# Designed miniproteins, single chains, continued (2): the designs that were tried, part 105

Each design is a single chain, and the fold is of that chain. pLDDT is the mean over its residues in the fold that is shown.

## One batch from the design tools (miniprotein)

Design m7866
Fold by ESMFold2-Fast:
Structure m7866 (fold): chain A 67 residues (1-67)
Amino acid sequence: MTEEQRREAEATMYWMGGFIYEKMGDYEGAARYYAKALEILPSPDLRERLARALEKAGKTEEAAAVA
């Protein structure tokens, strides 16, 4: 596996973890996982998901900083 493929796999794992937490209503957990995915592979879609999760967790200031 190349470094790029490894980064993509790691980002996908964190993104999926965030998605699962979001579906369970754990928005704080979702935000943590989306933030990790975004650090590995920056993506506008991930930024938007992170901002939404932070807002739903009541972290409005952090959400504004990400969006």
Scores: mean pLDDT 79

Design m7867
Fold by ESMFold2-Fast:
Structure m7867 (fold): chain A 82 residues (1-82)
Amino acid sequence: EEKKEQIEELKKRIEELEKEKEEVEEEIRKLEEEKKRLKELGIVLDKEEQQKLVARETALKLRLIGLEFELELLKKKLKELE
């Protein structure tokens, strides 16, 4: 019974993290589209604005990597319990 509850909890957490991963991937996509639009318009960002954009991109990519590692760990635990 306890093992079954652990399996259900892991499945729920995996679904929540997969949803969060999709949201982060969408944010990255929007950021890339923003960068493309700026390039097409010939807009040159100043150093401060470029640093902010790079920081935002880096934060999102690091979050995505973290989510992917956490998902792999949880999926491995789920497979061991099943």
Scores: mean pLDDT 83

Design m7868
Fold by ESMFold2-Fast:
Structure m7868 (fold): chain A 92 residues (1-92)
Amino acid sequence: SQQLVDDLTELLLSFAEQGARVEATAEGGTVRVTISGLSVNQAVALALSLIGFDLDGLDVKVSIEGDTVTATISGLSQQQADALAEALNAAG
């Protein structure tokens, strides 16, 4: 739903406000987001929140590597994917 996409966008932007680097790429209905410069506590909190979005009905795949969390969000419209990537790249 658009509400879940909006809530996800707000969550990811909150980490950029905390000093994390956020980069996103859109390809069709899929967005890959990389969030780096995280503390261990931030990476765990973000990963758990992203798992919550997957359970709530977004198709989200999450991985953690060191100070970096990568999320792949699928099943978006192209317009939703492009808008999400644009918003996140403007913040990072």
Scores: mean pLDDT 84

Design m7869
Fold by ESMFold2-Fast:
Structure m7869 (fold): chain A 72 residues (1-72)
Amino acid sequence: SAHEADRAAAGAAAYDPSPEVLAHLTAAGKAMRAGDREAALAHLERALSAAQTPEGREHLTRAIELVRAGGA
């Protein structure tokens, strides 16, 4: 569900609070609320590229998978 993807993104922010990761997570959340799933996915992928911690990368990978699954 969108709620599960949002929780995974929140987890990523908690473990990797770099400004670049947070900016992309904020943009991804805004895109998801607007129904722009492709923009949300692109921002999550950019956040994953900027992530510095293994925990942050794992949470972002989960968020990307949940968005691709349509929040199943």
Scores: mean pLDDT 76

Design m7870
Fold by ESMFold2-Fast:
Structure m7870 (fold): chain A 75 residues (1-75)
Amino acid sequence: SLLQQLQDLLDQINRHREALEKMAEGAKGAADEFYKRGDKTSAANLYSFAADLYEQAGDTEKAEELRKKAEEIAK
């Protein structure tokens, strides 16, 4: 049925979002490590990458926070 097809699509979207969010968390973790080591350039790039992944996952609030953090570090 159409209803079942829509439910299957929503399930696939949710799994894809979870995968993107986990990747974003990994990238953020790597960015935190580079920042602790004083590598601001690598940290800013990875925070920006994590922000892009959160945006793709639909988490626009976390994406915006990480973009601002990347911009501040890059100064």
Scores: mean pLDDT 88

Design m7871
Fold by ESMFold2-Fast:
Parts: C-alpha cells; sequence; structure tokens
Structure m7871 (fold): chain A 79 residues (1-79)
C-alpha cells in the first residue's frame, strides 16, 4: 500500500541520517541537516495518516527524490 511505502521510505531515510550523524559528529552542517530530515520525516508520517490517495502518491514521490539526493550526498561524504 501507499502507507506501507511511505513508512518504508521514512524508515530508510531516518536510518541513513542517523548513520551520517554517527559518522560525522563534529560536522555542524551534517548534524543540522540530519536533525531537519528527522523532524520532516515525523511530519510526513503524521500527514500520511490523514492524506488522500493523491496526497500519499505525492508524498511517496517527494520521499523517493529526497532519499536519492541523500544517498548521493552520503556517497560523496564517504568518498
Amino acid sequence: SLQEEIDRLVEEMRALVDELKARYPDDPEVQAFADAVRELMDLFRERAKTATPEEQRRIVEDLRAMLEELRQWKAELDA
């Protein structure tokens, strides 16, 4: 379902930012970004509970785009 996909993407994104926070504890940009992403993920999760199917599809598309950007940024930091 769209709700299950949203939950999966949120969990994957939270895991990646938690990993970044642990690996770059002294980088204020990484810490601030990770905290902002975690807060945004909590808001998306709550919004998804009452969202229409159209809104849930938009959330999935937004989350997928954000996850790909995060993966790219992580790869660059890890290089």
Scores: mean pLDDT 83

Design m7872
Fold by ESMFold2-Fast:
Structure m7872 (fold): chain A 90 residues (1-90)
Amino acid sequence: MSEEEIEKAKELALKAFRLMNQDISNPEAARSAYEAVKEMVELKSDPELLATVLIGVAMALSIARQKGASPEVIALLEEARDLVAEGLNR
């Protein structure tokens, strides 16, 4: 990846973490976090960064379930987790 692509991947990871931690029960925030994770995976981000995001998504999913978030939010976070896990498949 170019330096620009690496910086963009880091920015997307931070954006996903912020959205998941601040508005975990909000479907719009969950969708935005999913989209950020998807873009980061498509950029073929560094495996260490992807592993860190996977931990963050798993924690967010646990918190969402604990708070009784809507099925839409849970589904988006599960899909985000699965996308990151697929990106790490090696």
Scores: mean pLDDT 71

Design m7873
Fold by ESMFold2-Fast:
Structure m7873 (fold): chain A 111 residues (1-111)
Amino acid sequence: EVLMAEILEKLEPFLDKVDESVVRALTEALRELADVIPAAARDPEGLARLIAAGILAVEEGVLSVEELAYFLKSLGIDAEALRQLIELLEGRVPESYLRILREIQEVLEKM
């Protein structure tokens, strides 16, 4: 899909800029959600890096919250799965990441 290709192109520059401690926290949380997020069961670390890169792209104004919400939905992450992910990440990632994830959750609830 054209939208998915465009989002991936926007994410690519941020894949090498992600904080490894954030990727580790996301990977652990995604492993706990592998039964509700099939992409997390296949490659939890790869999915963690994509999510972390997406959040950085939103912080830098390169990607919109709506584009990242669409991307996560296309990977099988709905509003409830994202809510559970946020709960598992509290205290483990920067508060700025949690704020962006909560904004994405709100967009997913309206999709």
Scores: mean pLDDT 86

Design m7874
Fold by ESMFold2-Fast:
Structure m7874 (fold): chain A 72 residues (1-72)
Amino acid sequence: MKEELKKKLIEALKPLVDDELAEQLATAAAMAYEAGVSIEGIAEAVRQMALSEGVDEKTAEEAAERVKKVLE
């Protein structure tokens, strides 16, 4: 896994979700990116994961957008 990429993803997500969820979402996004999943697919997966953890829709969409911006 790219440590620098995971760190950037965690920092982008920390203002929106708690530290544990930020690490989970960042780890999943970084692993998917290394596996060749599309940026759009990763952003949607992050949105769905955040929703499943009880995050509201607006915050989940902001998390997905931030992940997309980091990966672009």
Scores: mean pLDDT 83

Design m7875
Fold by ESMFold2-Fast:
Structure m7875 (fold): chain A 83 residues (1-83)
Amino acid sequence: SALQERILALIEERGFVTLNEVMRELGISRAEARALLDALVAEGRIRRDPRFPGLYAPASFEGSVLDREVEESFALMKEAIEK
């Protein structure tokens, strides 16, 4: 569907999407956004983040996007503290 294609385009551009971003970008309800995302997960086109229930990534992504972002944030924080 056109809405599913828009979600996939957002993931391609951003690397991941949140449920809230899908709702905002598509102008749809939480229930509708959830249904579209769950359908894409069932089709094997995207996956839910195992640690952050509202975050979705490409099907080829392994692990958690949040874990990667947290690790990067800790690296930046360490550099700031060491200065």
Scores: mean pLDDT 72

Design m7876
Fold by ESMFold2-Fast:
Structure m7876 (fold): chain A 75 residues (1-75)
Amino acid sequence: MTPEQKRLEEEAKELEEKGKEYLLEKALEAGVPEEEAEKLAEKYEKKLKEGEDPIKLLLEFETEIGIFEIERAVK
């Protein structure tokens, strides 16, 4: 198993354990504003509760906060 796969599995476990708090912390670390980070965390927590794959959600979430970071850097 690759180091990237191992990291994603560990992050997925934290997501399952902490839920919204983990997502909020991750978004804030990426520089997403508090208000937007809260909205993103709620959005992805809802998807997790609906039975979406935690690893798939993490990849989608990371993509979304990455776009936010780029938009902020360009402006």
Scores: mean pLDDT 75

Design m7877
Fold by ESMFold2-Fast:
Structure m7877 (fold): chain A 80 residues (1-80)
Amino acid sequence: MLRELLERLKEAYRNRDIESALEIIGETVDVASETLPEDVYNELQALYVRIQQAMQAGDFESAEAYIGEFIRLVERAIKG
């Protein structure tokens, strides 16, 4: 599941589809709560909050940067 979500998230990110990326991030955080270590989950949750705050502020550049960080963290967690 996490690997499939990661691939969908990467596709949304490549397509500059920030709204779809945000939806996939929400799904990824939910799955991560059951599958990843607490410290990794907490970092993903913090990034998700930052992405949502940037989106609400209309700061799409910061939102895109945080989504990139989120993707890298999930990739690292899956690969070990």
Scores: mean pLDDT 85

Design m7878
Fold by ESMFold2-Fast:
Structure m7878 (fold): chain A 55 residues (1-55)
Amino acid sequence: SAAEIERLRAEALALIDERLSGEKKERVRTSFEQAVAEDPSVTLLRAAIADLRKV
């Protein structure tokens, strides 16, 4: 659902802000936003969150 996608996107962006800094943060944020724009899906967002939690 759109609401679930927005919730997961917000969670992923919060994790990027918490776990990354500097140049890497900007690069990952840009790549993430582009990926979501091309394919906004729960599966993509959950995978991104899982990867960010490994950092």
Scores: mean pLDDT 80

Design m7879
Fold by ESMFold2-Fast:
Structure m7879 (fold): chain A 67 residues (1-67)
Amino acid sequence: MPKEVEVEAVGVGPTEEGARHAAARNVLAQARAAGLDAPVITITRVEVRREGDLYRVTVTARATEAA
């Protein structure tokens, strides 16, 4: 069976762009920590929230092992 993992990661930063980049890095790190050597990431949800002077971006993704 193809190995599939659902990953949720958060990025926080003073800019939305920075928070999005942090969240994307964290998605890849979580997929690899789950045992995928060459993860193919499909983003299923992105939520952007403003928390005071910071942006919080929550990314939910499906990670599968490349063939």
Scores: mean pLDDT 80

Design m7880
Fold by ESMFold2-Fast:
Structure m7880 (fold): chain A 70 residues (1-70)
Amino acid sequence: MEEAEKKAKEIMEAYKKGKEEAAEKAREYLRELGASEETIERVAENVLAGEEGAKNAADAVRLFYERKEK
């Protein structure tokens, strides 16, 4: 859970600097967690669409960590 929260926080911090940075962080973390390229691109596009997309990307990272730990 510590890594999930750290990466989720990093996506939200990146969004404060720019949506493109948050999208790249989301791509990197989801790819590391084994998400499909289709899922990674969909999540990144949502981040580029706005803050709600960045929040959803952070939640997706948390979900992938929880799924992996179960």
Scores: mean pLDDT 79

Design m7881
Fold by ESMFold2-Fast:
Structure m7881 (fold): chain A 86 residues (1-86)
Amino acid sequence: SITYPITDTASVDDGSTDDQLVDRVRSVLDLYQPDGGNVTIYTSPDLSDDTRQQMIDAALQQGARSATVIDDPSLPRNTARIIITR
């Protein structure tokens, strides 16, 4: 049987600080479970490199095969869009 990859998409718009945004991203990843899939996180370019790395680390800790943070200048600060492809 042919198994098609599934894609889960979630938006995070409830982060008043970088730490709260990272915690919200962790909650979304815990809910949707990457399960060896690829995680792409779109975020505002105004985020620090440390915050980006924390998001990558969170995805890898939740079992992602790969994790990437991409700048999306259309997103407000403290907002992230998460795409999980399995």
Scores: mean pLDDT 76

Design m7882
Fold by ESMFold2-Fast:
Structure m7882 (fold): chain A 56 residues (1-56)
Amino acid sequence: AVEPLIKALQDEDQYVRLSAAEALGKIGDERAKEPLAKALEDEDQYVRKAAMESLK
């Protein structure tokens, strides 16, 4: 489900945000594009990289 993964992008745990970004990239749902674009500005470098890969 896309909606719980979009919520997980806002999690306090960077590993939860990373997993959510990776999963949303595999799903490729249009609803995730804006949340993933915001994740490009994440404080964690690995979350930013996962968001970038997911938007390709």
Scores: mean pLDDT 81

Design m7883
Fold by ESMFold2-Fast:
Structure m7883 (fold): chain A 58 residues (1-58)
Amino acid sequence: SALEEARRLAEEGLAAYRAGDGATAALKVGQGYEIAKRAGDEEGIRLAEEAAREAGLG
């Protein structure tokens, strides 16, 4: 559940960055990270961190 939510938020965040909406991207990726972190989902945390790095690149 937490991993699925983190994945969806990461994908939405990356899509926002590709569309030029950095504010929405940061919010979505950040929400995914917080959900995974609070759930103790290490895979979800890594996924959100990966998405944040990719969003920062483009």
Scores: mean pLDDT 76

Design m7884
Fold by ESMFold2-Fast:
Structure m7884 (fold): chain A 57 residues (1-57)
Amino acid sequence: EAEREAKLQAAIRLAKRAMDAGLPNDVASQIAAEAYRQGKTPEEVERIGEKLIEEAK
């Protein structure tokens, strides 16, 4: 579904954001994957991912 790619793009941005915040690539990828799985919309994916980044610091 074309609409699903917007969520995937949000998850990819989250992974890069987590890495910029000093988290390892492995942790950043896990955060992005978890946010993608839980979020129904791109906005929700980003919201969940930001929370996970804070908790992983």
Scores: mean pLDDT 80

Design m7885
Fold by ESMFold2-Fast:
Structure m7885 (fold): chain A 76 residues (1-76)
Amino acid sequence: MIDQLRQQIRQLEEELDKAIEAGDLERVKQLSDQILSLQKQVIDSNESLSDEEKEAFKLIASSVSNIQLENAEKKI
């Protein structure tokens, strides 16, 4: 459900921000991987999406995860 997904994403994002602020690169990588894994699981579980949409969303999720990790490394 969209509302539950938003809540979980916001919670993980908040923890990611705290890890970046603390300079904890190991935790930043762990949280980034968890966010990506969760996003892919949700995409696979959503039968309302076509196979093409699922593949597109998975690619976008992977791209976003890479950008976040790269930006975190620059801040620390």
Scores: mean pLDDT 76

Design m7886
Fold by ESMFold2-Fast:
Structure m7886 (fold): chain A 118 residues (1-118)
Amino acid sequence: MEITPSEEDIEKAVEAFRAALAHTRTLDPETVEQALKAIREAIEKGLPSEVLGAIVTAATSGANPEAIDALYQAALEGKTLAEMFEEAAKASTNPEAQRSLRINAEAVRRVDAGRAAL
């Protein structure tokens, strides 16, 4: 059953993600707002749920707003999850976030390579 989310349903989902981001660690407010904007637009465009997870992972890794936007643009272009994390890493100004995002990209690539070998 395909249920088209209402504007109210989208707002409730975004608010739940805001609460989750605020609860897990202290994040830069600009990064939180960019992540929530990307999440809202991803839901409105019907992007895969893995895109929402990738945005949350980038934000909680300490990515700057531009890195989150780069990840979202890669998702709009239909790039792989590993490529989304690589684009976020390239745009990241925080060395720890850049390292974390590249580790996530490598982990996803290893999982994908393992599936391709089967």
Scores: mean pLDDT 77

Design m7887
Fold by ESMFold2-Fast:
Structure m7887 (fold): chain A 68 residues (1-68)
Amino acid sequence: LSEEAKKLLEEAIEHLRAGRRDEALVYLGKALELASGEAKELIEKAGEHLLRGDVEAAIEYLEKALEL
């Protein structure tokens, strides 16, 4: 995962923790365009959980992507 993508994911997590879902989705979309492989799959999983309202699960998947 590129440093630019990591920064975008960190911003997304911060917005999610603050309850700013719409802002977080913008950062996730940008990170997804820069991501590939396992990182992309984890970000897509986070997006699926956000659609279900599972913010905590979404953050967990994004934190896993940052560890790659």
Scores: mean pLDDT 85

Design m7888
Fold by ESMFold2-Fast:
Structure m7888 (fold): chain A 77 residues (1-77)
Amino acid sequence: PSEEELEAEVHLAFGEIYLAIGNLDESKGDYDGAIESYKKALEHYERALELRPDYTEARRNIELAKQKIEEVEKKKA
C-alpha cells in the first residue's frame, strides 16, 4: 500500500481504539471522558476518510461517533 493508504488505516485503527475507550468511560458513568474519547475517535475517522474518500468503514464510524457524542451530551444534562 501507499504511505497515504497506510496512514488512513492507522487513523481508522486509532479511531476504533478511542471509540472503545469512550464506550468504557460511558459504562463507568464518566460522561466527560466518554465525550472526549468519542471526539478523538471522530477526528481520526475524519482524517482516514480524507486520506481515502471511499473508506466505507471510516464513513460509517464517523456517523456512529457523532451519534455517541450527542447521546452522551444529553445524559450529562
Scores: mean pLDDT 87

Design m7889
Fold by ESMFold2-Fast:
Structure m7889 (fold): chain A 70 residues (1-70)
Amino acid sequence: MSEEEIKHLLEVAEYLKEEALKSTDEVIVQAALEGLKTILETLKKNNAPKEVIEKVERMLKEVEEHLKKL
């Protein structure tokens, strides 16, 4: 996996996190959560740097905590 591909996936992950955290719509938050899970699995399968994986795991946790409050 290239540095540009990792950067693109991180930008998409950040976008999904921000959209989810701004939303009170359970469907939108769930869709963002599934997108983040897919990105995390892709990064893990392609042996992305540990720091990148940990960053996406933190984003996923923030969205999961937001969903639980809805």
Scores: mean pLDDT 85

Design m7890
Fold by ESMFold2-Fast:
Structure m7890 (fold): chain A 90 residues (1-90)
Amino acid sequence: SPAIEYITTEADEKTVRAYRILSVYNDDERMKEHGKAYLTNIHGVGKKTADAIVKQRDENGPVKDADELSKIPGIGKASANKVIEAQQEM
């Protein structure tokens, strides 16, 4: 693999957090058994945010697009778009 220089931005931290939240959120088994524990272990996700995320998932199920993802507490629209685009690997 070619060595590439990495640019660190605040957007990368928010995008990583959004990706980690989505990975837990769309995993039915993780959310049912350990949802709050997994979410609270994500950097930048506090207990209140984790509780809100669990409630959102219980009411709406897994997310399918960036608009739905941006409605999850702790995820901004820009980060949601980046995560969904990365999953599509265009």
Scores: mean pLDDT 71

Design m7891
Fold by ESMFold2-Fast:
Structure m7891 (fold): chain A 81 residues (1-81)
Amino acid sequence: MASSLSPLEKRILETIHEMGGAATAAEIREKLGPGVSLATVRRALRRLEARGLVFSRPSPEDPSTTLYGLTPKGVALLEEL
């Protein structure tokens, strides 16, 4: 099905890429600016993870913090945008 990424989902993927391929939801929200809530970023990240474009794991420095990273599929899709 020809469902493109939403503008927010595209910006989140671009932001993770610009941050070296992994970021926390809070870091992504700060880069997007105060007009986007943390809850909105987390919802979009959940959708991206369900699509296999992003993975989640505990941060090695702080296991209470979740890191989100680009999958190979996410990188490939971002290159097509």
Scores: mean pLDDT 78

Design m7892
Fold by ESMFold2-Fast:
Structure m7892 (fold): chain A 68 residues (1-68)
Amino acid sequence: HHHHMMEERKKRIEAVGKATLLAQEALDAMRAGDFPRAEKLIEEMAKDPYGKPTAELARREFDRLRAA
């Protein structure tokens, strides 16, 4: 569906990579029961437009674990 533009692709890969690292930290915080830390990490992911999909998935997992 999406064709790749060289400059946009590089920026997207970098932004997605950063969001992925923040998501891993947020999941680790959630597993430790540190939900305030996880929420801050999710907010940081959401600041970048390319990080928003990853932040949305992390927020869904956050709600699921918090409700358990």
Scores: mean pLDDT 74

Design m7893
Fold by ESMFold2-Fast:
Structure m7893 (fold): chain A 82 residues (1-82)
Amino acid sequence: MREEAERLIEQARQLLKDGDYKTAAELGLKAAMLALQITEDKDAILQAIGLILRGIGYMLDGDYKTAAELFIEGAELALEHS
């Protein structure tokens, strides 16, 4: 779980640098969902869920770059507290 989430975060960050924002958002969301499954701190879970929901909102608005950034932040926050 952790190793897969970390790998997906790295791939999503690289895709952001390459300008592939939609794929970055998709991988970032997957990383965040995996990271949530191993998070031990309930406050960190709530904060990560908030970031994911905000990212989904941007994704629905077509802002895949901001969505990817929010999903990556949520994944990293969840992993730090797992």
Scores: mean pLDDT 85

Design m7894
Fold by ESMFold2-Fast:
Structure m7894 (fold): chain A 62 residues (1-62)
Amino acid sequence: MMQIVDVEVTLPKGTSEEEAREKAAEKAEKETGLRVADVSLKSKQEEGDKVTYTFRVVLLPR
């Protein structure tokens, strides 16, 4: 079944969107056991020495 989940990753300030996207995809796959089909950036927030990215992840059965 297709699932859509929002995944937040908090990383050191200066981490690229590409690296954050990879970590969000890995987190979603580990949590669900499903295959990542799409990852879209929803928001980016910087707070002190950290940056939090929120991604919309589309998951499909393996």
Scores: mean pLDDT 80

Design m7895
Fold by ESMFold2-Fast:
Structure m7895 (fold): chain A 82 residues (1-82)
Amino acid sequence: MLDELRRRVVEILGDEVPDVPIETAGRQAELGSRRGRELFARMKEKPLTLDEIVEEIVRLAKEHGKYAALGFLGTLARELAR
């Protein structure tokens, strides 16, 4: 599941969202990590499908940048692995 999620996200973001300076990337990743924790808390109340999670990540990338999506995915993966 996580490998499929990562593959779909990377495929979409690799084509649509450009790279940014490292300081901007860090700020985006921090935002993504916060949003990932918020989504994980919501998932404890109501399960989400893989497609719903992909849509949330793609929306975050388009609104806040590629590294926000990566920070989100990394945080969600860590919480799901616990």
Scores: mean pLDDT 72

Design m7896
Fold by ESMFold2-Fast:
Structure m7896 (fold): chain A 67 residues (1-67)
Amino acid sequence: SVREEVIEELNKKKDDPRYRSTLALIRKAEQDPETAKRIFQTLLDLAKMNGDKELSELIERLLEEEG
């Protein structure tokens, strides 16, 4: 799934403190779709700020697919 691709991409960045905390939040958000949407939106903004085009494109695709 696109969500699994996003999580896999973030796991490649697990040594970056900015992304490490976001992974923990995503795991919690899987139980609450509204929280998940907010977290992914924040992550999208972070990815764009960092110039991470591949991650930002994946998150945009996830948000389009899941609304």
Scores: mean pLDDT 74

Design m7897
Fold by ESMFold2-Fast:
Formats: C-alpha cells, structure tokens, sequence
Structure m7897 (fold): chain A 81 residues (1-81)
C-alpha cells in the first residue's frame, strides 16, 4: 500500500495530487503536511480507495490552516476514513 505526503506549495502539492489520481485503489494513506484538503477532495480520496488521512502541522503553519485541518479530519471521520 502506498503512502503519499501532500505539502502546501507547488510543485510538491501538484505532483502529490497527480500521483494519488494515477494510483487509484493503491493509496493506503495520505498525509497532509502543513496543508488541508477540501471536502470535495476528501470525498474523491474515499472514492479512490484511500484508507486513512493524516494531518501534520509544520513549523510556521498558519492558524487558519490548522483549523481547516481539524474541519477536514472531522469530515473524513464522518465518511469513515
């Protein structure tokens, strides 16, 4: 099972998201390091067979991003991931 880390800035974020899309059904874990997915992205990850979302705060992560990560984590749990 593949683990992918999503970082807040390009090209790292864009490359990570494309890798997830290209590997549908093979991604076990997606790690959001200093960034947060949208509700729509969380729904797509569930559809792609992602089993777990993990949220990490980096040094200097804005408070707004931390709050978005909490909202994303709660939404993901409501969908069973």
Amino acid sequence: MIEITVRPRDPFRSVALRTIEMNRGKIGKVIFDGTAPSKEEIEEFKEMGVKELVFITNSGTPEEIKEKQKEAEEYAKSLGI
Scores: mean pLDDT 77

Design m7898
Fold by ESMFold2-Fast:
Structure m7898 (fold): chain A 64 residues (1-64)
Amino acid sequence: MKAASPAEVREEVEVLLKKNDGFLTMEDLRALAEKLNTDLSLVLQVAMQVLKERGIDPEKGITL
């Protein structure tokens, strides 16, 4: 089973945060899931965790 690891997802989420001036969009997360051949749910879970670690409410840090 060769799906992207949570660590790989986390690295890419951090790149997206820098690209988007500290927030994430659902389009970026969907594109990342396709790029890494993984489920959007895993990408969302990792993105929410990264935002929470930074003191950002995931519901506010992730937009459509």
Scores: mean pLDDT 74

Design m7899
Fold by ESMFold2-Fast:
Structure m7899 (fold): chain A 80 residues (1-80)
Amino acid sequence: SEALKKLEELDERARELGRKAREALEKGDYKAAAEHLAEVGELLRETAELAYEAGLISEEEREEGLALAEGFRKKAEELK
């Protein structure tokens, strides 16, 4: 149950940062957008690891989550 609460917190934070990234992109602030997207990637990485450690997802699902996190990191690098 504690792991589920932490996962909900991480999800809320990721959604908030995703909105900030979108707003920054709309304003042409690529530096701010890159920073927010990098933070989303880190939260998604934490989410995948925590969910796996809590026994909520399979190893394959964890790898998918980590791949998604890496995708956000690469997108942040592209916005330099």
Scores: mean pLDDT 87

Design m7900
Fold by ESMFold2-Fast:
Structure m7900 (fold): chain A 67 residues (1-67)
Amino acid sequence: MKRILLVASDDKEEAEKLAKELKEKYGFDEVILAVGMSLEEAIELAKELERETGAEVVVVDVANPPI
């Protein structure tokens, strides 16, 4: 199953660092940086991506990382 990491942050540098770490550690196929997007907006985008692609999308907020 294709796995996509979606990182929500107001800070591009922090989003890039976290995305790199999580991609290396958990083996995500793709990474999308949602810079300047709220967690709610990122979750909506993730749902649309799952609907369109059939991929598993994991949303991470840099302020509250669940993984």
Scores: mean pLDDT 77

Design m7901
Fold by ESMFold2-Fast:
Structure m7901 (fold): chain A 72 residues (1-72)
Amino acid sequence: HMSEEEFEAEVDYALGVMLLSLARKYGADEKLIEKAIELFERARQAGVISPEEADRLIKEAKELLEKNKAKK
């Protein structure tokens, strides 16, 4: 049986992936990218995703965030 904490971490991962995808396609708000990073870190801490996968997604999100900041 899945714990509530494990379920929440899986939802955090899925939401993070969705927010990052939307940010890449539509040049979304910096706050959405920052939220995606937070969600990936929570998923990593809960063991829902590998540290390697989390590092990759967080790196992609940070690169997108810097690109958006540079265009201001």
Scores: mean pLDDT 78

Design m7902
Fold by ESMFold2-Fast:
Structure m7902 (fold): chain A 61 residues (1-61)
Amino acid sequence: SEAYRKAVEAIKQGKYEEAVKLFDEAIKEDPSLKSVYFGKADAYEKLGKTEEAEKYRQKAL
């Protein structure tokens, strides 16, 4: 997924809010891609949104 690739690059650049939006696009392309939910959880954790991060980690299971 192009959106997934861009989201990973955004994480590497510290652009966590942008990464969340790009992971949302990746989920729309393939909702079964568990790595997207883990990536989104990591981005929320970096933003200090622990509750949201926990929610997306549970979705990745």
Scores: mean pLDDT 82

